# Designed miniproteins, single chains, part 21

Each design is a single chain, and the fold is of that chain. pLDDT is the mean over its residues in the fold that is shown.

## One batch from the design tools (miniprotein)

Design m746
Fold by ESMFold2-Fast:
Structure m746 (fold): chain A 57 residues (1-57)
Amino acid sequence: DEKIKELGKLLGVDEEGARIYAERLAKETGVSTEEAIEALLKNNGDGKAAAEELLAK
């Protein structure tokens, strides 16, 4: 997935690490992994900002 590769670059991790990070955020915020990936990309890999955006929905 191209989005996971881009997220990996933002986080400074490989594609697998980026996927695990997004899945964890999705579980913590109650959204899909795809929504967590989109929020992380929108917030330049900032997990706190992404979590705040997802919880505001």
Scores: mean pLDDT 80

Design m747
Fold by ESMFold2-Fast:
Structure m747 (fold): chain A 68 residues (1-68)
Amino acid sequence: MLSGEEVALLITAAEVRRFLREGRYELAAETVRRTARALGLSPEEVVRRMVELGGLSEEEAERVLEAL
């Protein structure tokens, strides 16, 4: 069973992947920052956890981290 935090991270990952596919890197980064603020995590920790959960690939994570 997924925690509320894990559900939020997976929803965030889906939105980030959509923005990355559209070339909207600043919106992808802002989505990460918003979730980071809501969960009390750093943006980098949000990205790491999204990769760990399988919501984001390492290549997608690198693109988001460059936009942060």
Scores: mean pLDDT 84

Design m748
Fold by ESMFold2-Fast:
Structure m748 (fold): chain A 93 residues (1-93)
Amino acid sequence: MEGIDEGIARILTAVGRRLMEQGKYEEAAELFERAVEVSEGRDAEALIGLGEAYEKLGKLEEAREYYERALRVAEEQGDEELVERARENLEKI
């Protein structure tokens, strides 16, 4: 999770969030998927973003899978804020 790949994942996740704010959910999902790939599935923020994008696109099964993955990653990393966000998103769908 350290080095240039972590930096790229953070930038992709930040741009994806701005696309979410603009209602560009398909484009946001693409950037979050790229962030997940670059981080080797270890970016819990990107996994939550992917779940939120798929939820907005009506793909609730895929959204649930990404929220569950985000919860596992956040728990492994001890990130209590991301654990709470992933749980809240799972409870909504």
Scores: mean pLDDT 85

Design m749
Fold by ESMFold2-Fast:
Structure m749 (fold): chain A 76 residues (1-76)
Amino acid sequence: SDAEIAALVEEIVRLRRTLSEEEFIEEAVRLLKERLGLTDEQLAEARFLLRQVYDLSEADFRAAVTDFLRDLVARQ
């Protein structure tokens, strides 16, 4: 649901605030695997997206991750 995606995005935003880039990527990908049951291919796509948007402002990062997760869930 949109509420579940929004909650997951806020967890990912908190990880970005507290971890190094590489620790963030691995923890966020782990969280996505556990919460959304993503395949290894989808997790690779998520890792790529998270690296691309890592240096954005928090608002732009939140928007990009939200759009990505909505698209990904809609394709399942």
Scores: mean pLDDT 86

Design m750
Fold by ESMFold2-Fast:
Structure m750 (fold): chain A 77 residues (1-77)
Amino acid sequence: SSEELKEEVESLIEKLEEIAKKLPEEYKEKALKEIEKFRKEVEKLIEEGASKEEIMEKVEKLMKKLSEIAEKADKEK
């Protein structure tokens, strides 16, 4: 159901926020902004009746962005 999908997304966001908090301040702020943007976009999609497939596409896009931020943070240690 959409409610179950909402719970899965909220759980994922919480986990990603905790991971982001471990980054250096500059990258933490950037990662948290991307997560916030994702939350807002996905909330809208769920309200509009989007499929799990559409939501997962957004998750994949976010994971790619967060991976790029983490890689950049790792290189600039």
Scores: mean pLDDT 80

Design m751
Fold by ESMFold2-Fast:
Structure m751 (fold): chain A 66 residues (1-66)
Amino acid sequence: MKIVISGDLTPEQLTAAALAGIGIPGATARVIGDTTVEVTGDLSEEQAKELVDFGNSIKGATATLT
């Protein structure tokens, strides 16, 4: 499963998104440039929803499940 959080993220919001991703057992978080966090791994539906909801809660950011 892959979740992408991208947009007009501050450095603090980028760090928070990356930390949220790596906090999930079995998930890997990758920062791409200064605007995008990609989370991949064997996520549960509940964990995936929580990450998407978190990403979409950030003003100017969008979270996408692929």
Scores: mean pLDDT 80

Design m752
Fold by ESMFold2-Fast:
Structure m752 (fold): chain A 100 residues (1-100)
Amino acid sequence: MIEVELEVTKETPDEQAETTAKDLANIAKRLFEEEAKREGIESIELVEEKNEVLPGKAIAKLVFRAEASESRVERVARRAKERLEQAGYEAKYKVRRVKE
């Protein structure tokens, strides 16, 4: 089992931050699932979603698990990050093996 933590951040006015955080989570999930499908990963699961609002900042944190090799999952995470950055967001990811 491989786990991916994906974090997406956008600077926003405080009045829009909660809406922006939800939008970031939806976009990040969609892009990650699209890239997983392109890589041929059939068992991808969102296990955690956390939306966070800080002054001037909206953050979405997503945790995915997949039954695939670490290298394939890392390609998915990298491509999702690249697409998020092209859309004007800050994105970072961590990939790790988890014990059952």
Scores: mean pLDDT 85

Design m753
Fold by ESMFold2-Fast:
Structure m753 (fold): chain A 52 residues (1-52)
Amino acid sequence: RKKALEELKKYLKEKFGIEIPEDASEDELQEIVSKLSIEQQEEVRNKLGELA
């Protein structure tokens, strides 16, 4: 979902200081998330669940 993708980009930048290109695909975001700690991945999953 485009809205969830945009919110995820915002969340990653605000919480973790990760700069994500405005044209980054879902696959690129998935790779970035997979490099995060288990705790950070859980926070991202909770955020996505809140948006669903």
Scores: mean pLDDT 73

Design m754
Fold by ESMFold2-Fast:
Structure m754 (fold): chain A 58 residues (1-58)
Amino acid sequence: MDIVEMLFDAIKRLYELGSTNPTEEQIEEVAKILAEKYGISFEAALRVARTAARILSS
């Protein structure tokens, strides 16, 4: 699994929804998309989406 591609995808999607300060609801929305697209659990996708949100907020 290409974790770098997934993280980049998460960053792009979160930026489109909430720019540099995505809400918890937007983070969860992106996590659902990642879970479906990459075939991972929602919990795993949520960790990736939260990491992307931290990168955007830094």
Scores: mean pLDDT 82

Design m755
Fold by ESMFold2-Fast:
Structure m755 (fold): chain A 59 residues (1-59)
Amino acid sequence: SDRLEGETLLALGRMALHLGMPELAVRLFEEALRHFRRAGDEEGVAEAERLLAEARARL
């Protein structure tokens, strides 16, 4: 499901940030955002947008 895929991509993106890979994290969070938008999950969208902004700040 799009919601579960979004949650999985958020977890992978957080792992990428922990490993010092913010460019990879940006791609993963952008993908998560797409899945949450397709699912109509407004909470998931908001969380993905916050994490995406954090990852971009580390570029």
Scores: mean pLDDT 88

Design m756
Fold by ESMFold2-Fast:
Structure m756 (fold): chain A 62 residues (1-62)
Amino acid sequence: MIKIARAVKDYVGKTPLDLTLKKGEIVEVLLEIGKHYWVVQSLETGEKGIVPKEYLELIGEV
């Protein structure tokens, strides 16, 4: 199942592997890395990167 999440606040990436997100941006969760980070893909831009999961809320699965 594909997990869809929403950014609950703006996140500015700190490394080239991070994804910068705007509050309200919708992403697909690709992989969970440990307890604190997700690899996601923006559904607006198509870009992939690492985001701390406290910046995201799950809104659905398909």
Scores: mean pLDDT 82

Design m757
Fold by ESMFold2-Fast:
Structure m757 (fold): chain A 67 residues (1-67)
Amino acid sequence: RPPSMQELQLEALDLLLAGKSPEEVVAELRRRYPGMSEEQLEHVRAVAEAASQLSREELEAYRALLA
């Protein structure tokens, strides 16, 4: 089953909190979920790029809102 967008967003935020770049986040999620569509990959990239502008505290707050 392909992951939900909420699952992908939570995983992306966790990877950013671990110090990964947006490119590394996309690569890791593609490895974990090889069945992702191009639309899901593009959405994950956009979310990771936007979220990478946040502080660690803001990332933690954003993750809590999605969980």
Scores: mean pLDDT 79

Design m759
Fold by ESMFold2-Fast:
Parts: structure tokens; C-alpha cells; sequence
Structure m759 (fold): chain A 79 residues (1-79)
């Protein structure tokens, strides 16, 4: 369902932005190395979700999964 996939991508984009903001806020208290590492994962996650907007439904789902994995890695760095 294209409409359901578009809704999922929009939701993933908003969730990725919110999680990115929380990660960046936590990263401010970390070393420059950890901040750089976390920002790299955040950038990768945002890139995957933006690519999902132009992808087929199946590819969009895979890209959203990759974005979530990148965000989880960023969150682990800033713990």
C-alpha cells in the first residue's frame, strides 16, 4: 500500500529528527571524538530516511530499518 508506505516514511522522518535532537543534546556533554561519531550516525540515519522518500515500498522499509540501526548506534555512543 503506497499510502501506508508514505505515511510510514513521514513518521520515520519525524521520529528520526526527534531522536537526532536528543542524541545531539546528550553529545554536547561528551568528548569531541564521541560527538563526531554520534553525528556521523545521525547524518547516516537522516540520509537513509530521505532516500526512503524516493524508494519503492520494499526499499523504503529497508532504508527505515537502516536508519533505526544508525540511530541506535548513535544513542549507544552518547550513553
Amino acid sequence: DEAATQAAVERALEETKARAEEIRKKAEKQSIVKRSEAEGYVFLALRYVHEARRASPEEAQRLIEKANEALEKAEEVVK
Scores: mean pLDDT 86

Design m760
Fold by ESMFold2-Fast:
Structure m760 (fold): chain A 78 residues (1-78)
Amino acid sequence: DVEEAVAELKANPELAERGAEAQKESVDRLQKAGILTEEQAEELKKLIEEAKEAALAGDAEKVKELDEKIQKIVEEAR
């Protein structure tokens, strides 16, 4: 439930920050493993930051849109 998750992250901004950092570390690991290009890693980190900002703003629709973009890049990196 994205709306419930967004509400929880908005109520606890530190959780949103920690979640974004964990996702970025995962992206860095995938780049070091050669699964993601440098360009894909940079774009993913940007989308992760945008999703964090949207969650802190309580914008569940924007979070869904950004999650879809993140998923597409990960799938294209196959």
Scores: mean pLDDT 81

Design m761
Fold by ESMFold2-Fast:
Structure m761 (fold): chain A 71 residues (1-71)
Amino acid sequence: GAADAAAHARAAARAYRAGDIGSAFEHAQKAYEALKASTDPAARALYAELSKLGGAATLQALIRAAEEGRL
């Protein structure tokens, strides 16, 4: 759900700041999958917007959103 997505996105942001890029992308991927599986309209809307980017850009946008406190 949306709470799981937020938790993984925050973990991704922390890993990214620590220089652990691999862990950051693993957590960002889990956040993206949680958004995709969510029935929450806000989470589904965010998933739709992020999926337009594709590939690594989607995961980077998730990490940035978490760093800015938007998740």
Scores: mean pLDDT 78

Design m762
Fold by ESMFold2-Fast:
Structure m762 (fold): chain A 64 residues (1-64)
Amino acid sequence: LEKLADIGKQLNVPLGTLLKAYVAMQNIKAANTSSAVPEKEYRNAAKAVGLSDEDFEIAKKLLI
């Protein structure tokens, strides 16, 4: 969570948006235990909560 707050400051993205993205990523992982989940599904979930493709690329290591 502290690392998400730091990334939010760097990207000028609200912490709430990053937390929603994080929860969405964890839900995708929980629904699919396979290591073959396409990155496009994570990216689409991030867009649904207001996170851009560029911000997703930077933050994805903390989100997934």
Scores: mean pLDDT 74

Design m763
Fold by ESMFold2-Fast:
Structure m763 (fold): chain A 52 residues (1-52)
Amino acid sequence: MTPEEAERAVLEAQRLSDPAARQAIMDAFSRGDYDRAVKLLEEAREREAAAA
């Protein structure tokens, strides 16, 4: 996973309604865990899609 992909994940996280999910994605990015940041975004999107 590239830093650019993780930055995109942080930007996409701003569209999430769950502030806890946004915080978790930002925390992963700030720690350099780019793979985790992208995975957390995907999981959050699936939860929002299931809830809608």
Scores: mean pLDDT 77

Design m764
Fold by ESMFold2-Fast:
Structure m764 (fold): chain A 60 residues (1-60)
Amino acid sequence: MIKEAEEIMDKKNFSEEMKKEIIELLKNAPSEELQSLAIQILKDTEDPEEAFKLVKELLS
């Protein structure tokens, strides 16, 4: 899952700082379902800033 998230973020030109923070949020996610939902947000959200905001809100 984390490797998949990295590949998505690389394709969408996320900054290195944003990628690092999202990876840490994914590693500390309370459930596999929340991790999967966060990755889906990364896939479906075109704007990196909006994707970052949504993932942070989901995972705290």
Scores: mean pLDDT 81

Design m765
Fold by ESMFold2-Fast:
Structure m765 (fold): chain A 56 residues (1-56)
Amino acid sequence: SDLLERARRVLEGLGVRAEVRSPEEGARALAEALARRFGVDREEAEARLLAAMAAQ
């Protein structure tokens, strides 16, 4: 899945090692990494990532 590959690349760029088996797991892991690194709200980031995936 193209979305899974993109999620893995972003997580790698943020220095996060995560086992991602689904787009939903990728969105959650990415949202957590963004919250930690940039101080954004995790739930809002996850919702935006899921919405972006649904739009593709």
Scores: mean pLDDT 71

Design m766
Fold by ESMFold2-Fast:
Structure m766 (fold): chain A 72 residues (1-72)
Amino acid sequence: SLAEAIQAAEAALADQWARFKALNPTEAQAQEFLKAAGKGQREINAAKTAEEVKAAAEKTVAAMEAVIAKVP
């Protein structure tokens, strides 16, 4: 269902957020992460089907992981 897809997306984003915070990122790194998270959240909120939510969440997680990979 759409609700289940949104719940799964929020859980995945929260997991990435927890990983990022644990790295004690710089302000610049935090701004990059928040930009990716904000764009992704807007795309998830605009989605009208479970498939669209899943696609937006997958794209957002990949963007978040790219920022995390740059943190030492």
Scores: mean pLDDT 85

Design m768
Fold by ESMFold2-Fast:
Structure m768 (fold): chain A 102 residues (1-102)
Amino acid sequence: RPLTPEEQELLRALTELVEKAIANGDPRRLGVVSLVLRIFQEARDRGLLTPEVARELTRILKEAIENNLTPDELAQKIREVVRKHLPELVPRFDAELAALRA
């Protein structure tokens, strides 16, 4: 199915974070952004990605861009959204985040 406007904004914010991470030589930020993209794809595939969830994720990603959030701060804020709206994906998020920290 085509991307919703909210999904398009989310992908735009993810793209900007990738570009910023590459420019700053930040592989940990790239890892967290990749994890967010994977959670986005999984939530979309399961029909769990509502416009409200997409907007909340986009808000956090824009905050990460504007305020230069650390990879850990970004991961914690995204985890709160996953816990609140996508609780079934919390174990996968935690496992993949742990792998990025190893």
Scores: mean pLDDT 81

Design m769
Fold by ESMFold2-Fast:
Structure m769 (fold): chain A 105 residues (1-105)
Amino acid sequence: ARTPAEFLASLGASPAAIALVPADVPLELVETMYEILRLAYPELSEAELADLTAEFTGSLYNFFRDLGMLYAFLRNLGLIDEKREPVREDPAALRAALEALLAQA
């Protein structure tokens, strides 16, 4: 199975950004955050999105620690559906939801 570090490195994430992600972070969370950020920031390159994914995932996981609560907040903000799949929304709405999520961490 792939690790979060291997996934992020394959997308071109910097070693400094990868170091922000705790070793116990589930790969599924990192993949979900990457897809949300890709929809929110369609102008960013794959490498820039990977760096941003590492920063957001590391911050959220460090503060929430409870994956059930983190996923509940993602769903309540409209970033994922009941199946934990990313919601397709206007980029500005997704960015506002991401800022609200970070404010709760």
Scores: mean pLDDT 79

Design m770
Fold by ESMFold2-Fast:
Structure m770 (fold): chain A 59 residues (1-59)
Amino acid sequence: MEEKIRAAVDEVMDAVDPLELSPEELERLLTEALRAKGLPESVAREAARRVVAFIQRVR
């Protein structure tokens, strides 16, 4: 996983409880964090979706 994706995931996981958020809310927060790291919106959204899917399956 790219450094920007890891940093965004760490920021979101440190700030919120992912188990209390819906998958849609978690994807939105991750997309915003990734965009803040300089990723294009389409790439950020795709990466966020993949991360959410991973978290949902393996916690």
Scores: mean pLDDT 73

Design m771
Fold by ESMFold2-Fast:
Structure m771 (fold): chain A 110 residues (1-110)
Amino acid sequence: LAAEAIPPGATADELVERALRAKREGNYGTATIWAKGALLLDPNNSVALTIVGESYLDSGKYEKAAELYEKAVKIDPNNSVALKNLSQAYKGLGDDEKAEKYRKKAKELE
């Protein structure tokens, strides 16, 4: 549960902004906490799903990362970061066909 990470009165967008700042500072643990907090307020926030997915990808938990990225791209099909990371997650799982599918889809958005 990420409930302890939600400041009183904060919006999902404010928590996403905090998560993105933490990522820029190299504090991926803090970024994940803020992104999880954003998802408690808005479960369909594509950026927050992508940040949490990146946490799983970085820890080698490719199956969980792929699940979160697939949800992110279903919500926002133009989320190129989620598509690129989804390709990487499937490559980590040894699913080269799905990795190539999502790599091409990400490239089509360039």
Scores: mean pLDDT 84

Design m772
Fold by ESMFold2-Fast:
Structure m772 (fold): chain A 74 residues (1-74)
Amino acid sequence: SKEELRKELEKVREEVLSKVKDEEIRKQADDAGERLMDWILSNETDPSKFPNAVKMFRDMLESHVARLEERKKR
């Protein structure tokens, strides 16, 4: 169900964001993560695709954090 997918995505979001030390970056990544979750939940209706959606979400959120951290260094 979409509710099960939402819970898995929320778990990943919390795990990824808990590792972010910079509060400003964490806030920006959290906002981006919420938008990405809403997009995934609106577009993925096939439960057989949920594990791939969760993996994609983690990869995208981690990449976004890395990009925010890199931009802040410049």
Scores: mean pLDDT 82

Design m773
Fold by ESMFold2-Fast:
Structure m773 (fold): chain A 64 residues (1-64)
Amino acid sequence: MVEEVKKRLEEEKDPSKATSILVGEILRAVGDLIDAELAGDEEKAQEYRKTIEELVKLGREYKF
């Protein structure tokens, strides 16, 4: 969940560790999206696309 990632970023004071957390979550969501698309689950694929967009937006707000 994007809200859980946001809380983890707020708790992490080290920008390099915060960047690592965010990048890891984006990569996980991309993997989930690929799996959903390969399975033909368009509902799940759409959900993961929204998650990726929200995580990228969150990264811009944190100014890595």
Scores: mean pLDDT 78

Design m774
Fold by ESMFold2-Fast:
Structure m774 (fold): chain A 113 residues (1-113)
Amino acid sequence: DAEQELLEDFANQLQRLFDLPPDLARRLAQLVLERAKERGFESVSQLNAAMVAALLQMGFGFTTGIELALQSGALDLARRLLDRGRANIARIPGIGAAEQARLAALEAQLAAA
């Protein structure tokens, strides 16, 4: 199944590049795939391009992933991505100011959910 292969590859990339736990990586990958399909992308090539674009837009704070989880009502996924993003930002001096501010805004949205 080409879609399943894309999902597993994306989850593996999230684990390797951003040190996400396997379950969290798979849930985020599934969310990205479902959002691409909701936008009318049906071919393997279109889905692959959408997943690659999502990966490139993800920073150490995973703000794009957290926003997608919030928009989809996946509150537990959003909270776990937020915790991981905070941990990653805390380890990198000088990168964090804009990402930290974005994470704080997303944390406030989660608290209101």
Scores: mean pLDDT 72

Design m775
Fold by ESMFold2-Fast:
Structure m775 (fold): chain A 83 residues (1-83)
Amino acid sequence: SASLDRLRDTAEALAKASKNAALSQQLQQLADRIAQFNELLDRTRRDPSDQSAVDQAQQALEQAGQLAEQANALRLQEAAAKA
């Protein structure tokens, strides 16, 4: 998906721009999981009966969600520390 490719590229760009090592690492892992999900989504579209691809896509999506929450928590923690 072009939208998922753009989301991945945005996460990767933000990771490279961040001077916070923990935030940079979380954003890079998020970009990697978005890329994995996009690949698995394409596999599922080619073969909808591939349950292994479906299960792996669900896991990648859940992990991407957790990484996004962790990145947001780090951003909020930094904002609180500056206040």
Scores: mean pLDDT 79

Design m776
Fold by ESMFold2-Fast:
Structure m776 (fold): chain A 88 residues (1-88)
Amino acid sequence: MRELEERIRELEERLEETLKRAGELLNEIADNPSVELLEEAIRLLEEALRLMRELEELGVEIDPELLRQLEGTLEQTKIKLEEMQKSL
């Protein structure tokens, strides 16, 4: 039980840090959009979704609204990246 609790804590801490970094990049992209920033934001959003899935597998209840918001943000960010790449 203690080992499971420690693993859940580590994943929650990684998720929180990943979400914070993704939020910071999304704010930077809003001011100065670039292919590099969009690619990094996509990577962090995909990592956050992966961490949420791992937490669900361990029996942690994930907020469905947060999951939906992250999936929507990832899709929107991918669209922005594709549009910027087509403009080159």
Scores: mean pLDDT 83

Design m777
Fold by ESMFold2-Fast:
Structure m777 (fold): chain A 74 residues (1-74)
Amino acid sequence: SAADIQAAIIAEVEKEAEEKIKRGEKITDADIAAMVQRAADRARAAGLSREQVQALARRIANLLEEYKKQQEKE
């Protein structure tokens, strides 16, 4: 289902972000842009609608911005 595809893409983005944090790397604006672009491209390739791709891109951007803000607080 579209929900399962979205969940899988989100899980992979979370894993990538967690691995960066584990290595002591900062999540940059460039990283966020690249990760959002890759996620959107994968969602589109998987057959999600434009609206679903846009919603997923916003969700992933928000998720990564929260990781970045949390790193800035520490």
Scores: mean pLDDT 86

Design m779
Fold by ESMFold2-Fast:
Structure m779 (fold): chain A 76 residues (1-76)
Amino acid sequence: ISEREIKILELIEEKGEATPAEIAKALGLSVSTVSRHLKKLKEKGLIEEVSKGVYRLTPKGALFVEKLKEEKEKLA
């Protein structure tokens, strides 16, 4: 996955749930750019839409983010 997609996953983890507009504001991206990345992440099964326009990590997505944090600790 891309660095932008990793940042989106980390932000959703930090907030618990996020909208495309909240992600766009936090990362300095357009809502259209964020929506394209959210679609790809949803297709990969890493996020789910829990209510209209509100996204959270799936169990698979949470494990993926946790592994990224562990890899970052090992390299530090």
Scores: mean pLDDT 81

Design m780
Fold by ESMFold2-Fast:
Structure m780 (fold): chain A 60 residues (1-60)
Amino acid sequence: MVKKGTIADAWVDARRNKVTMLVTLPDGTRVYIRPEDGISVLQELIEKYGQDIVEYEEAK
C-alpha cells in the first residue's frame, strides 16, 4: 500500500520494518531508502524536500 509522509517517515518505516522503501519525490524522481541507511545519506534529500509530502511504499 502506498503511504504518504515525509522522507523521514519513509526512513523510519524502512528501519522499523527492515525493508527497503521506494520514495517518489515531488519532481517525480524515485529513490530507494534502505533500513541500514543513516540520516547522513538522506541529508541532501531532507534539506531539499524534508517538509514535502512524498509517496512511499515497500520495494523489496
Scores: mean pLDDT 78

Design m781
Fold by ESMFold2-Fast:
Structure m781 (fold): chain A 65 residues (1-65)
Amino acid sequence: SMEEEIEKLEEEGGKAGTQGKYDEAAELARKLAELAKEAGDEGRAEGYEAAAENIEEVKKEKEKE
């Protein structure tokens, strides 16, 4: 189901973030946003889009070190 797919992608995203794979984590967040939008959950989709942008920003800040 779509809910199961979302849950698996959330787990993968969290794992990627923990491992410092920010590009992969951001990509997974973008995919989650698309799935939430298709499910009609605009609030969740916006949340995942914001999460992806935040992950990309964190990566850039770390690169400034």
Scores: mean pLDDT 80

